# Designs tried in a protein design run: designed miniproteins, single chains, continued (4). Part 100

Each design is a single chain, and the fold is of that chain. pLDDT is the mean over its residues in the fold that is shown.

## One batch from the design tools (miniprotein)

Design m15467
Fold by ESMFold2-Fast:
Structure m15467 (fold): chain A 65 residues (1-65)
Amino acid sequence: HMKINEKTVDLLARIAGLSKEEVIEALLSGKIPGITKEQALRILSGEEAPTREQIEALREYGKKK
């Protein structure tokens, strides 16, 4: 069972302009270019901070939705 970091999810949802549920789904489904499912799991758990490149990819993905 994966423990999701609430503050991280809230931040990523704001960056992407998506709901928390939408950003979790997008990250875990591998839909965001430059972010693998494995990287997404580490980021969502708060184990790893997203890189600037990953933040930009997330923002770009959100614009297309």
Scores: mean pLDDT 79

Design m15468
Fold by ESMFold2-Fast:
Structure m15468 (fold): chain A 55 residues (1-55)
Amino acid sequence: MTKELIVVRSETASPEEAKARAVAEAEARGLKVVDSLATTLANGTSVGAALAEAK
């Protein structure tokens, strides 16, 4: 089965907010989130990711 990785990057949002946006996008597409990640890059950019699959 194909999994999709949805990534949200922001210079102004927190990593947690970026992750929440990625999860919300996956759910809006009718996908099931199976993993998620929030991190901050060395340049201060927040990154949120959601790994999702079809329900």
Scores: mean pLDDT 80

Design m15469
Fold by ESMFold2-Fast:
Structure m15469 (fold): chain A 65 residues (1-65)
Amino acid sequence: MKEIEEMSKEELLEKLKEIQKKVKEGHLLNEDEINKVRELQITLIDKLKSKEEADEVREELIKES
């Protein structure tokens, strides 16, 4: 598995969408999985370089909600 800090914003977003899909399919996140989601979100925020990129990422996450 690729280290979170080495992932691109697109890869981080895709991983977050994958986890969201599992939750929608009835998967209950354990503590380790919840911590992983938090790490992905924090790293994604750190990689955002502009408001335009932040808005695009936010819209993509909303579509999966």
Scores: mean pLDDT 70

Design m15470
Fold by ESMFold2-Fast:
Structure m15470 (fold): chain A 62 residues (1-62)
Amino acid sequence: MELTPELKERLLEAARELKVSLLRPEKLSDQQIQALADRLGLPVSELLPLLREAGRLLARGE
């Protein structure tokens, strides 16, 4: 799944509500990943590439 602007905003909102940082997605626990997946209505397999892309964009100030 491609990280659209709408999906990026939803991901940032979900992370903010769950108080998790997307800057280092590799540091997220399995429970945090599952909670994000549940909040977004996505399977974990689709969420993982989106987390990597979001982390990359946030590290660049985007």
Scores: mean pLDDT 77

Design m15471
Fold by ESMFold2-Fast:
Structure m15471 (fold): chain A 93 residues (1-93)
Amino acid sequence: DVLEPGEDIDLSLLDEEGRAALKELLARLAQGVDDASLWELVATVAEGAREKAENPEIYERALEHARRLYEAGVSPAQERERAAALRAAREAA
């Protein structure tokens, strides 16, 4: 399950750092940036949300996923294409 960045995040769960990171992430995505460094911003957002969330497990998984992709040097577009292909394969089955 791929959460689209920025559509399902409750902004009230974010601290000041998390909100700043989300703003920067959305600005870079709007500029067409597709770089592994975006996962560092995703990790910051997820970490901020985790501390206040009623269900922190979702954000902990997002944080771990973002850190893994950042360390592997995988861009958001590459991961999105992989996840979309996997979802399409499941729907075709």
Scores: mean pLDDT 71

Design m15472
Fold by ESMFold2-Fast:
Structure m15472 (fold): chain A 95 residues (1-95)
Amino acid sequence: GITPEEAEAAVRGVEGLVQKLVDAIKAGASPETIANLLTAIGILVTAVINSGDPEAVRRVAEILERGAKDLEAAGAPQETVDFLRRMAEEARKLA
C-alpha cells in the first residue's frame, strides 16, 4: 500500500486531472490528449484503491461521479463519460 500522504496527494491529483479533462473537452482537445488524461486518471485511481484507505477511495468515487456529470454536460463522447462512471462504480464497491 501507499502512505496516507501519498493517498491524499493521489486524491488531489485525480481531482486536478478530472478538471483538466473537462476543460480539454470544452476546448476541443485532440483524442490523444483526452486518452493521455484518462490514462493518468486511471493510474492515480488505481493507486488510491490500492492504498486500502476507504475514505480516500470514497472521495475518489465522488470526484469521478461529479466528473462524469461535468463531462456529459460538456458534450464529451459517451465512451469517455462511461469510462469515468465505471471507475466510480468500482471505487464505490471498495469504499
Scores: mean pLDDT 86

Design m15473
Fold by ESMFold2-Fast:
Structure m15473 (fold): chain A 61 residues (1-61)
Amino acid sequence: SELEKKQREAQERMEEARRLVAEAREKIDLGKQLAKVDESRAQALIEEGQRLLEEAGKLTG
């Protein structure tokens, strides 16, 4: 049914969003750890993590 199809698509988007959030958190955490050692790499990791969080938000609404 259309409802079952929409439920599957919503579940798939939620799973992808959770994956992106997990990756984002790892990148942001690593960036924070590197902030005093490699500021440019730290900034790049934090920015990449923020981008992934934005993508996750777009998937879930």
Scores: mean pLDDT 86

Design m15474
Fold by ESMFold2-Fast:
Structure m15474 (fold): chain A 71 residues (1-71)
Amino acid sequence: MGGIEAHADFLMRVAKVPREKALEIASRSSTLDDILAELRKISPEAAQRLQDRLDRLAAPGREGARELAAE
């Protein structure tokens, strides 16, 4: 519950694949790593965007995020 649908929605937004394809990939894989591998076959550029999104989730706070934040 919640896992497959979340992954399918993520794929539709990032790779712009049809809903049916997104669900197939999500159902086939249980981890984002597997999903990335499948997505890379379809669209290498879309897979790169997905990677960037994952990197941001792993490290949302980067240097310079608050550098310009002054009183």
Scores: mean pLDDT 65

Design m15475
Fold by ESMFold2-Fast:
Structure m15475 (fold): chain A 83 residues (1-83)
Amino acid sequence: PTAEVAIADGRTLIAQLRSLLPELDPAQRAEAEALIARLEAAIAATEAGEPGAVDDLWAAVVDAEAFLIKVAVDRAIAKEKAA
């Protein structure tokens, strides 16, 4: 994929993570905030043409996607335990 695709995916994930922040517990919120910061830094570095920045951005995208899956699983488990 191109740098432009990675930047677009990263921005979409930042928006998704930000929309979830009010619904997360403190530990999940801290992880989400760290991922947002990492995605923002990687996007900025990629836009600046830093060597290897696009690979770092794709790694951050993968980690953010994994976090969103983990949050979905954790929330499903929490709902089951609350019932």
Scores: mean pLDDT 81

Design m15476
Fold by ESMFold2-Fast:
Structure m15476 (fold): chain A 100 residues (1-100)
Amino acid sequence: SSADEKLQAFAKELLAEQDRLIAEAREKNLSKDEVVERAIERFAEIARKVLGLSEEELERLRARLREHAEQMRDKPIEELLEELAKFAVLELSALLERRR
């Protein structure tokens, strides 16, 4: 379906952004908190562009991602970003199913 194609496009863009965030974190020696905040905002912007989320839906997504990141605070950056990306895909998959 069109929704499934958009979700796949979203997942692909998240994987590319995850790689960019890891490279940026290493180059700029960013703290874990800085990487997490950048990831949340960039994942939200990708969701806006690919899936057309409203500002209310984006704010809920940001809040859910922050909560999930806090539960993983002791994980290495690479593992934390991978789990955040997976969580974002699952959250948006559920949202798209509710629209059906």
Scores: mean pLDDT 84

Design m15477
Fold by ESMFold2-Fast:
Structure m15477 (fold): chain A 91 residues (1-91)
Amino acid sequence: MEELKKKFDEYMEKAKEHIQRAREALANGDIDAARRHVSEAKAYALKAKQLAEEFAKVGTPEEGQKYINKADELLKEVDRVEAEVRAARAA
């Protein structure tokens, strides 16, 4: 249980780091770097959601749903940054 929470926190932090790096790359006009960081952020956020779903299965449904919601909110932020990258590429 504690190990799943630790891995969840690690994946969430890595996803946030890549979101930040994607925004920095966008500010610098490096669209390819921004795209790569968005892709990695999405991968880590999805891994976090998978761990949250496993957490829910171990008999902690309320706590599991809380972690699933956190991962879903992060995935929504990834989608927003991905849209910004696509808009910058089109311009």
Scores: mean pLDDT 83

Design m15478
Fold by ESMFold2-Fast:
Structure m15478 (fold): chain A 97 residues (1-97)
Amino acid sequence: MKDEIVEVAQKAAELFEKAGLEDIAKRLRDYAERIKNATSKEEFAKAVAEMLKAISEGISRAKDPEIQNELAEYAKKILELAKKMGISEEDLIRYAQ
């Protein structure tokens, strides 16, 4: 499941690069690496929370509605995968702060 989140994050990063949001794409790749290397629930949840926040920021900066919709689907997929790994929405809120 971590590998699936990393794969979705890489697809989102590629789409952000195509949208001219290279700074967001770089942040997503850094968070994907943190997810891959996370050894605790807290490290994993924090990296996922920061990644979802970066995607939300990127969506708000994207000008193309089709790109915004595709990015929202990637964010939804990441959240669903994190929940299947035992990370609740309350965990994500707690560890994002």
Scores: mean pLDDT 82

Design m15479
Fold by ESMFold2-Fast:
Structure m15479 (fold): chain A 74 residues (1-74)
Amino acid sequence: MTPEEVAREAGRAAEEAKINALKLGDVETYQRAVRLAVEAFEASRRGDLEKTREYAEQMRKLAEEVSAKLKAKE
């Protein structure tokens, strides 16, 4: 998988995390999702596959955490 593909997946997870954070009123989590998406994109532009994967993994965990919090609110 290319760094660009990994960054695209991180971007999709970031959009999900941002939407869910806004539904929760969690501005800090929204800002963290934005930051991680930028970091993953910048790492991919440098061709740094390892760092792109690291930021993508952090984003995946954040998206899962936010989704779980949203479900728990019900």
Scores: mean pLDDT 81

Design m15480
Fold by ESMFold2-Fast:
Structure m15480 (fold): chain A 71 residues (1-71)
Amino acid sequence: SEMDKLEEELEKLEREGVRAHIAGDRAALARVYRRMAELYEKMAELEKDPEKKQELLEKARHLRGTAEALE
C-alpha cells in the first residue's frame, strides 16, 4: 500500500538520521528531519482516523522545529 511505502521510506530516513547524528553533521541531520516531516505529512493525508492524523501532524511539526533549531 501507499502507507507501507511511506513507512519503509521513514525507516530508511531514521537510519540516515542516526548516521548523521553520529557523524556530527548538523546540516545532514536537519535535511533528514525535514524529509521525515514531509513523510509524516503525507501519511497524515492518507490517514482516515482523526486522532492518528493529528498524531502524525504533531510528529511532523516537532521534526520541522528540530530541523530549524539545527541551523
Scores: mean pLDDT 88

Design m15481
Fold by ESMFold2-Fast:
Structure m15481 (fold): chain A 99 residues (1-99)
Amino acid sequence: MLAPVEAPAVTSEVAAELRRIGDALDRGLAMFNAYVNGELELSPEMKEVINEAAKLIKEGKAKEALDLIKEKLPDKKEEEILALAAMASMFAQRNIEVK
């Protein structure tokens, strides 16, 4: 499994947690690939949350991005929140937005 983390940044702890929770990371990466291939449809609410979280991650605010996802999607399990954070990280890393 690849950990798509560049040089250690202020949020390296969050990156390490995402790697440790491989299942959640794998799910997030699978969701990102499915979306890029047109195989995953995201609700308007999910698109907004992912775009906002990706913006925070690009600013080095990964903890704030996780808190945002938890606040906006309170009914989601922690593993699903981490998968969404991983997906948002992929959008941030590749500098693309959910449309």
Scores: mean pLDDT 72

Design m15482
Fold by ESMFold2-Fast:
Structure m15482 (fold): chain A 82 residues (1-82)
Amino acid sequence: NKEETAFQQLKEEVSKMTLAEFQRFVKRNFGTVFTPEAALRMKEIILSSKNTRDFVGPFLLAKAVAAGEGRVYIELEDFPAV
């Protein structure tokens, strides 16, 4: 279906990105700045996800933690512990 195809395309594109390219991608498309370590973690989450919901949850939680600390950027520590 349409959502499944779009998510598979996203995973393929993200898998081909360098860390720096991924940082630019998320800034451009989501208006979000990541530290290099946080960007690596987010890339890993997307590539291990089965659908958009699997990565949106951790992303929104990390964004909320960063905002709660008065930061406009996301750090690795903002993600839930694995």
Scores: mean pLDDT 80

Design m15483
Fold by ESMFold2-Fast:
Structure m15483 (fold): chain A 65 residues (1-65)
Amino acid sequence: MIVSLRDEALARGVSEEEVDRIEDEVGDYGGSLLPTLSPEEVLRRTTALFRELADRAAEERRKRE
């Protein structure tokens, strides 16, 4: 899951350091949801957040090229 999203983000030019930050943020967010939501819903929300943060990082990189 997150490993596959990591590979996708790296392929789009997001740095490993930025991906590590995104994974930490998404992990904290997912942990806060686990007591109240199903694992399936947590997975959807954490995946959406990861993609949003990775998209923002990739856009910032594109603006600097």
Scores: mean pLDDT 75

Design m15484
Fold by ESMFold2-Fast:
Structure m15484 (fold): chain A 94 residues (1-94)
Amino acid sequence: RLEEWQKRIAELENLSEDELIKRQVALTKELDSVLTPEQLREVGRLAEEAYKASKGPAERAVAIYDKLLEAGFPEDVARKVAELLLIHDVLMMK
C-alpha cells in the first residue's frame, strides 16, 4: 500500500545524490540482464500509463508496480522498476 512506498521515499531521501545514482545504475544493469529489449520497451510504455494516473511519487510507484504485475512481469521486476522511478523522483526533488 501507499504507506510502504512513502517509507521507501523517506529512506531514499536520506541518501546522498552519489548513492542514489549508484543504486539507479545497479538497478538498471539488473533489469538489462533479465529483460529483452522488447520487454524494456513494454516497461517504458506501462510506466508512461502509470505516470498519467499518478498524483505523487508513492502513488506512481503503486500504479507502476500494479500495471507491471497485470502485464505478467515477475514481482521482482515490478519492484525494481518502481524503485528506479522513485529514485528518479527523489533526485528531481534535490
Scores: mean pLDDT 79

Design m15485
Fold by ESMFold2-Fast:
Structure m15485 (fold): chain A 71 residues (1-71)
Amino acid sequence: SMEREEELQKQAEISQKVADEYRQEMEELRERTRHLPPAERAELRSEASLPAVKKTNELIEEWEKEKEEKK
């Protein structure tokens, strides 16, 4: 289905865009946490990634709503 392929492609584009926006912040977090054990660093990075995950989900939901309105 072309619609499913378009959905997956758009989700990938949104995810990449959000990752690019948060790239500097995540790199700075890596530098700040280099003195911590690997497990603690992974936990802090996972927690710090939650805003990016939420933004990705919100942008996907917004795109889906716009797609429905344009049908």
Scores: mean pLDDT 78

Design m15486
Fold by ESMFold2-Fast:
Structure m15486 (fold): chain A 87 residues (1-87)
Amino acid sequence: MTEEERRAYAEVLRLLVEIYRNADTLTPEQADALIERIRELLKKLSLEGAEDVYRTARLLYAQHPDDPRVRRVLEAIEEVLEELKKK
């Protein structure tokens, strides 16, 4: 993993935690902006790095499986993983 990939990975994890901690106070527009930023950062990662992010997000959000914002984050990660699997 390159230094750029490690920094992108760390930033994605920070954003996942930010969405988790502030879920009740985030506006739909703020949540959408954070999700879009996660998408951009995931595209800088290797497939393995993106899969690690997905696993971490699933574990972090396991306590709130029915939250629509959590589902949107997981769906965005799954979509980027699908793109990364296409060579």
Scores: mean pLDDT 77

Design m15487
Fold by ESMFold2-Fast:
Structure m15487 (fold): chain A 72 residues (1-72)
Amino acid sequence: LPEEILERTKKIAEEFKKAGLTDYADEIVELGRKAAEYVKRALNGDGEAYQKFLEYLKKINEIVEKAKEKIA
């Protein structure tokens, strides 16, 4: 699961870089790293980490939406 988040966000970042959106690409990689970290903590019994994981997923979706507006 954490590895899947990292792989997905790296692929999204590559597409953003191809579109010239390097800042968004760097941001999505960092958000994906944090989301993966918090879901790993949640799986190890840290219930507070699960809420942080959901917050980072929301931020990832917000950046993806903003990048789509820039590409259009």
Scores: mean pLDDT 80

Design m15488
Fold by ESMFold2-Fast:
Structure m15488 (fold): chain A 91 residues (1-91)
Amino acid sequence: MKEEIEKLVEETIKKIKELKNGSDEEIVELAREFADKLYEAVEDIEDKEEKEKLLLEAFERVSKEAKKILSAEKFELFATAFADELVNRLL
């Protein structure tokens, strides 16, 4: 579980570096993919507090690196698309 999330965070950061000059559509799609895979990785966790903690920690780690790589506008697209996709999964 934790190892799977760590691997996902590392893979997402790598993809963000590759998409530094990518289209808005590519940034949005990466954010949705990250949200989907992260939700799947925590789906089996019964403890709501542990689930929320892992989701927040993973997003914070990716966000820290993404802010260094992406423009402010592209980062906002990434963060918004991630949040929208994750909320849709939680509802």
Scores: mean pLDDT 82

Design m15489
Fold by ESMFold2-Fast:
Structure m15489 (fold): chain A 105 residues (1-105)
Amino acid sequence: MEEKLKKLEEELKKAAKEAGVSPKDLIDFVEKKGVKDPMARYYLGIAYAYAKLGKRSKAVDYALEALEAGATLESIREVFDEVNAVNEYTAVSLLAIGRELDKEL
Protein backbone atom coordinates (compact mmCIF):
# COMPACT_ATOMS: atom_id res chain seq x y z
CA MET A 1 0.00 0.00 0.00
CA GLU A 2 2.75 2.51 0.87
CA GLU A 3 4.58 1.78 -2.42
CA LYS A 4 1.37 2.46 -4.41
CA LEU A 5 0.94 5.82 -2.63
CA LYS A 6 4.56 6.79 -3.42
CA LYS A 7 4.10 5.91 -7.12
CA LEU A 8 0.87 7.96 -7.25
CA GLU A 9 2.57 10.90 -5.51
CA GLU A 10 5.37 10.82 -8.14
CA GLU A 11 2.83 10.58 -11.01
CA LEU A 12 0.89 13.50 -9.47
CA LYS A 13 4.06 15.64 -9.22
CA LYS A 14 4.93 14.88 -12.85
CA ALA A 15 1.40 15.54 -14.21
CA ALA A 16 0.97 18.71 -12.10
CA LYS A 17 4.34 20.09 -13.28
CA GLU A 18 3.41 19.48 -16.96
CA ALA A 19 0.02 21.17 -16.36
CA GLY A 20 1.72 24.18 -14.70
CA VAL A 21 0.09 23.70 -11.28
CA SER A 22 1.54 23.20 -7.79
CA PRO A 23 1.06 19.57 -6.58
CA LYS A 24 0.36 20.88 -3.04
CA ASP A 25 -2.28 23.39 -4.22
CA LEU A 26 -3.87 20.70 -6.41
CA ILE A 27 -4.18 18.21 -3.51
CA ASP A 28 -5.54 20.96 -1.22
CA PHE A 29 -8.09 21.87 -3.93
CA VAL A 30 -9.25 18.23 -4.32
CA GLU A 31 -9.49 17.82 -0.50
CA LYS A 32 -11.71 20.96 -0.33
CA LYS A 33 -14.10 19.16 -2.75
CA GLY A 34 -14.66 16.50 -0.07
CA VAL A 35 -12.11 13.86 -1.15
CA LYS A 36 -10.55 12.69 2.13
CA ASP A 37 -9.00 9.33 1.14
CA PRO A 38 -5.29 9.81 0.18
CA MET A 39 -5.44 7.38 -2.78
CA ALA A 40 -8.61 9.03 -4.13
CA ARG A 41 -7.05 12.51 -3.68
CA TYR A 42 -3.94 11.55 -5.68
CA TYR A 43 -5.98 9.85 -8.44
CA LEU A 44 -8.37 12.82 -8.78
CA GLY A 45 -5.47 15.30 -8.68
CA ILE A 46 -3.78 13.40 -11.54
CA ALA A 47 -7.11 13.37 -13.44
CA TYR A 48 -7.37 17.19 -13.02
CA ALA A 49 -3.82 17.70 -14.35
CA TYR A 50 -4.42 15.45 -17.40
CA ALA A 51 -7.79 17.16 -18.11
CA LYS A 52 -6.01 20.55 -18.02
CA LEU A 53 -3.42 19.15 -20.47
CA GLY A 54 -6.19 17.92 -22.83
CA LYS A 55 -5.27 14.25 -22.25
CA ARG A 56 -8.94 13.28 -21.97
CA SER A 57 -8.60 9.47 -21.95
CA LYS A 58 -6.06 9.56 -19.08
CA ALA A 59 -8.21 12.09 -17.17
CA VAL A 60 -11.22 9.73 -17.40
CA ASP A 61 -9.14 6.66 -16.40
CA TYR A 62 -7.67 8.36 -13.31
CA ALA A 63 -11.07 9.80 -12.30
CA LEU A 64 -12.56 6.27 -12.43
CA GLU A 65 -9.69 5.04 -10.20
CA ALA A 66 -10.46 7.94 -7.79
CA LEU A 67 -14.12 6.83 -7.72
CA GLU A 68 -13.08 3.22 -6.94
CA ALA A 69 -10.79 4.54 -4.15
CA GLY A 70 -13.66 6.47 -2.48
CA ALA A 71 -14.20 9.75 -4.36
CA THR A 72 -17.81 10.67 -5.19
CA LEU A 73 -19.25 11.58 -8.60
CA GLU A 74 -20.04 15.02 -7.13
CA SER A 75 -16.38 15.62 -6.12
CA ILE A 76 -15.24 14.49 -9.60
CA ARG A 77 -17.78 16.86 -11.19
CA GLU A 78 -16.62 19.85 -9.09
CA VAL A 79 -12.93 19.17 -9.85
CA PHE A 80 -13.54 18.72 -13.62
CA ASP A 81 -15.79 21.83 -13.77
CA GLU A 82 -12.74 23.91 -12.72
CA VAL A 83 -10.94 22.86 -15.97
CA ASN A 84 -14.11 22.76 -18.15
CA ALA A 85 -13.82 18.95 -18.47
CA VAL A 86 -17.58 18.44 -19.01
CA ASN A 87 -17.19 15.62 -21.57
CA GLU A 88 -14.71 13.80 -19.31
CA TYR A 89 -17.15 14.01 -16.36
CA THR A 90 -19.99 12.69 -18.58
CA ALA A 91 -17.81 9.71 -19.61
CA VAL A 92 -16.92 8.93 -15.95
CA SER A 93 -20.59 9.19 -14.88
CA LEU A 94 -21.81 6.85 -17.65
CA LEU A 95 -19.02 4.30 -17.01
CA ALA A 96 -19.75 4.36 -13.25
CA ILE A 97 -23.47 3.68 -13.90
CA GLY A 98 -22.50 0.80 -16.23
CA ARG A 99 -20.26 -0.74 -13.54
CA GLU A 100 -23.08 -0.55 -10.96
CA LEU A 101 -25.57 -2.18 -13.36
CA ASP A 102 -23.08 -5.02 -14.06
CA LYS A 103 -22.95 -5.73 -10.28
CA GLU A 104 -26.78 -6.06 -10.15
CA LEU A 105 -26.92 -8.39 -13.18
Scores: mean pLDDT 82

Design m15490
Fold by ESMFold2-Fast:
Structure m15490 (fold): chain A 117 residues (1-117)
Amino acid sequence: MGTLSRILKLAAEGKVDEIAKILDENKDNKDFLHQVGTLLLLAAALGEKEIARNIVEAFLKSKDPEIRRLGLDALLNPGLDIPREWQLEMLERVAKEDPDPELRELAKQLIKNLSKL
């Protein structure tokens, strides 16, 4: 639980790159990544939208494409109530700049789906 408390503190301080580093250091610990995902949903449910946004940004800044994929899944999670403009801004960045071609294609498809609605 100490590491999760540290992530909350870093998210409250806007230290997105430090959170991304913690995620990268724990990339093989799937239980930990699931706990961070649960923490993200809890923060959003408590109205801590800035904390939730900073955690999603950290997932998307990970060096691991699987962690960035979890960030895309979180970005589109209706439980997080992320504004459409923020979803589109983050998806456009991934679509244009992500080193993984599969994540770029996924982000492009998600943009098309969101712009239709």
Scores: mean pLDDT 83

Design m15491
Fold by ESMFold2-Fast:
Structure m15491 (fold): chain A 80 residues (1-80)
Amino acid sequence: MSYLSAADEEQIRARREELKALIEEEKEEAEELAKQGNEIAKRAVELYEEALRALEAGDYGEASILESLGRMQLAIAKRE
């Protein structure tokens, strides 16, 4: 059975907020490159949007994987 104390919920919320802030920062960078016509950066934006939806659904693991995939695409886009 899944019981969470208020302290456990606070820790989970803090981790989600930290990951959300990271994704939002990376997404802003990817969106800037996508506006310049970078197709790989557009793909990174899509992955970050999926990661944010996973966080809203409470799936931290999926959000973390999608963030990692988005970051890989963003790194490729930044190589021009």
Scores: mean pLDDT 80

Design m15492
Fold by ESMFold2-Fast:
Structure m15492 (fold): chain A 71 residues (1-71)
Amino acid sequence: IEELLKEAIKAYEAGDYAEAVRLGTEAEHLLLKELGLPVVPETPVEDLSDELLKALADAYYDTAKEELKKA
């Protein structure tokens, strides 16, 4: 999970919002599975508009940065 969050941050900083969302979603699904919570199906990154892709990438970047700051 930590490695996926780090790679998502790198992708976001490189301007690869599709890869950032893909990695962020993968990390989210692994967290939900670890907690025993249901995984909600999401629209594939290739089917997202650039606008939605950037918005999701922004959200995942903020979340990943906060999670990596936690001890």
Scores: mean pLDDT 68

Design m15493
Fold by ESMFold2-Fast:
Structure m15493 (fold): chain A 86 residues (1-86)
Amino acid sequence: LSLAEEADVLLALGEIYLAIARITVERHPDDPEALKSAIEALKKAIELYEEARTLYRQSGDDAGAAQADANIELAKKEIEEVEKRL
């Protein structure tokens, strides 16, 4: 894989973790253990987006890096929202 292709895979994997977190919160809104699990999934998504951002920047893909930054910011806001339910 090229750096940009590896970044795309990491970005997609991060989106999967974000989706897992959202589904978990929707299905188990009043379960503290489920909400904590959702926060862990969101943290994993952020780690993957940070890796993707680094690879996009190294490959000169400014658009990809900007998308990763936007996804990081979104996931951070969702962590804050889930934490308010705990």
Scores: mean pLDDT 90

Design m15494
Fold by ESMFold2-Fast:
Structure m15494 (fold): chain A 113 residues (1-113)
Amino acid sequence: MTRVTFSARFYLAPELSLARPPPVLELEITFVMENGKVVGIGVRVRRDGELVHEEEWEINSEEELKEAIERVLRLAEEYGFDREAVREAIETALAAARAGHSGHSVERQERAA
């Protein structure tokens, strides 16, 4: 079984920082692979290191995989992450997992304003 983790960090604009560092939002996406197929997806959102959201889905078909990815992308948008950047990172991580590369992490940093 190959497990791939993706992490993205999101920062508010410098104008919102004033006298303190901006809050850090972190999105972690985990794929569980079995026989070259995705059998599970997990998503976690952290704010300043504290877990604020967590969901997991069991994947039994390619249709369920597409639906789970769309749910993750919607969740990312709700927290202010760039949908296209998250989608690109998901595709990269999934391709690496299917190629048999384990222990690989993709990190993306982004500013909202």
Scores: mean pLDDT 66

Design m15495
Fold by ESMFold2-Fast:
Structure m15495 (fold): chain A 60 residues (1-60)
Amino acid sequence: SLERQQLVDLLSQIPGLTREQAQALVDAGHVRSAGDLLRAEDVPGLTPEQREAALELLKK
């Protein structure tokens, strides 16, 4: 779906995360929305540094 593709595109902007890794996270259901990144304390497949980078992308 378009929403899934947009989420993959957002996650692929995280430094050190490949598009393939972003796709795998979305396909596994670990990240279903940008809001899930804001609320999640720990996301399987993301390092703490990658999660912080995602939060910074959402602030801008």
Scores: mean pLDDT 72

Design m15496
Fold by ESMFold2-Fast:
Formats: C-alpha cells, structure tokens, sequence
Structure m15496 (fold): chain A 80 residues (1-80)
C-alpha cells in the first residue's frame, strides 16, 4: 500500500539508498496521488541520488520532478 511504500522510502533515505527511496516514493505516489509523504521521498531520493552519483543526473532529475509534481497534486486534493 502507498503508506507502506512511503515508510520504506523514508527508511531507504536514512540508510543512504537514495535510488531505492526515489523508486519507492514514485510507486507510492502512483498508487495514491494524495500521499504527500511518498511524493516527498521521491523528490528527496532523486536529489540525493544525483548528488551522490547513485543515478545519472537525468534520471535523478526525473524522480525529483515527479515527486514535486505529485506533492503539489496531493496538497491540492487535500490530505485526510
């Protein structure tokens, strides 16, 4: 579920697995577009993956932009 994916994404961020965090965040946001936590993990994971060299800049930027867009959509939909 999206909540579990968001939890795993944030755990991956703490472990330094930025690509995994970005992928889990994207999956969570795709399942539940209102889950801002998953979207934020995709954004942060993407940025750190690019900075650390764990992913090419283009791929890292894609994850980060997806996360930003999904987070904005989640905010407009209203969290519950």
Amino acid sequence: MAEKLAEEAWRALEEGDYVRAAELGVEGSSIDPTNARAADAAHRGGLEAGRSGQAPAEIATGYALYGIGAALDAGQSGGR
Scores: mean pLDDT 75

Design m15497
Fold by ESMFold2-Fast:
Structure m15497 (fold): chain A 62 residues (1-62)
Amino acid sequence: MAEVEALEAQAEEAEEKGRQLLELGRKDPKNAKIYEAQGGSFLAMGRVLRERAEALRAEALA
């Protein structure tokens, strides 16, 4: 299931980038809005990618 593995890898990468951006926002409150927006976008992307991977796993069992 190479497609599922690729989606999971992309989700993990997006989640890591999101966490790093949110951490930068905590260290720099003056620019927190920018970091929170960017970090939130990456975390949302990771969530969507994980949901797609789970859906494909379920479809493969049907």
Scores: mean pLDDT 82

Design m15498
Fold by ESMFold2-Fast:
Parts: C-alpha cells; structure tokens; sequence
Structure m15498 (fold): chain A 68 residues (1-68)
C-alpha cells in the first residue's frame, strides 16, 4: 500500500546514511508539482550503479532545465 511504502521509505532515509539522495530530491520536486522525465530516471539508475548516495547536481539540473 502506498501509505505503508511511503512511511517505510521516510524511516529508511532518516536511519540509513547510505540512503539514495535522489529519493529526497524527487519528493521535493513532486511537492512543487514537477515530474521526473525518463532521462532523469535513467540518470538515477546510472548513478546508483556507481554511488547510490551521490547526486550529480550539475547533470540533474541540466536534465531538469531540458524538461522545463
């Protein structure tokens, strides 16, 4: 259920420092009414293969600008 998944995700983010930072960025963007593109989702998966806690702000920003 979405409520259960949402709660578990939030608790994990607080408890585990290796939590995927992209999840928090996604939540923030959603609150502003912004939707992720397929390119941004691909970037998330690629970065998770190298470092799940690292967020390439420059690349993410460029992809968001393309979507805008």
Amino acid sequence: MIASVLTASAIRGIADPSTDLYAEVVALLKRRGFELSDEIKALLKKDQAKDPTYLDATKLSALLDKQL
Scores: mean pLDDT 53

Design m15499
Fold by ESMFold2-Fast:
Structure m15499 (fold): chain A 81 residues (1-81)
Amino acid sequence: MLSDEELRERTRKGLEQLLALRDPEVAYTVLMLEFQSLSDEERRILVEVLEERLPEIERRDPAVAKAVRQVIEAGKKRLAE
């Protein structure tokens, strides 16, 4: 298994590549598919990284930030179940 730090770094790099596309629908779809493929531990880390990056995303692209907020909300609801 990847360490917490390695998983966070991998998640940040993947997110930067995804955000470079500047497509809210692609961002939502890819992040939701990624979330579904992850373990509960990895899902928690993904949500935490998305929350960490949200202010920067909002400044760059509010439409993509809205999609990211929707993924965070959906992820938190699933983790609470």
Scores: mean pLDDT 79

Design m15500
Fold by ESMFold2-Fast:
Structure m15500 (fold): chain A 95 residues (1-95)
Amino acid sequence: GPPPLSEEERRRREHLERIDKQVADAVAAGATAGGFPVYDEEGRLLGLHGWATRDGARAVSEGNGKRLEVEAKDGKATLTYTENGKTITVEGRVA
């Protein structure tokens, strides 16, 4: 297995894994093509590179003070991430 992580690296990894799961769950509900989430140093979602979804897709995932919403309409895909009253919106493409 991989070498043991420091406690700080483990906490950061666990935070990113929780965000990745929430993004994956929301994206999977929209039947998306794969891509890579990009996060800041605090683990906040900045963008989804190469993400695509189906036209007319809508998905919402929420819990633990976080909300992810995917909407695809008019050839445009949008993912909205809200945490602690702050909102980040990222654009994808429609497949």
Scores: mean pLDDT 59

Design m15501
Fold by ESMFold2-Fast:
Structure m15501 (fold): chain A 98 residues (1-98)
Amino acid sequence: MREEAERLLREAEKLAEQAITYAKNGDVEKARKLLDEAIDAYARAGFLSNDPEVLRHAAELLRKLAEALKGVDPEIASYARTLAEQFEAAAERLAARR
């Protein structure tokens, strides 16, 4: 599970990077589809991992994504920030059970 989750995080990172590029170039439809795929990969990584470190890593990447997007698409940036907060809370809960 951990290696699979880490692979999904790397995939999400690449998709998010491409999405930001398309958004800055005005290709809103392509950016939205790539962002949806990136967010899905982040969510799947979080769901598959019972590792608070993986969840914290996903949260950090989502926060960076939100910061990069706040000037381009504030609504998607807000959604990414909300997911980051949810992943941080999940990581805290998992760490407390350990």
Scores: mean pLDDT 75

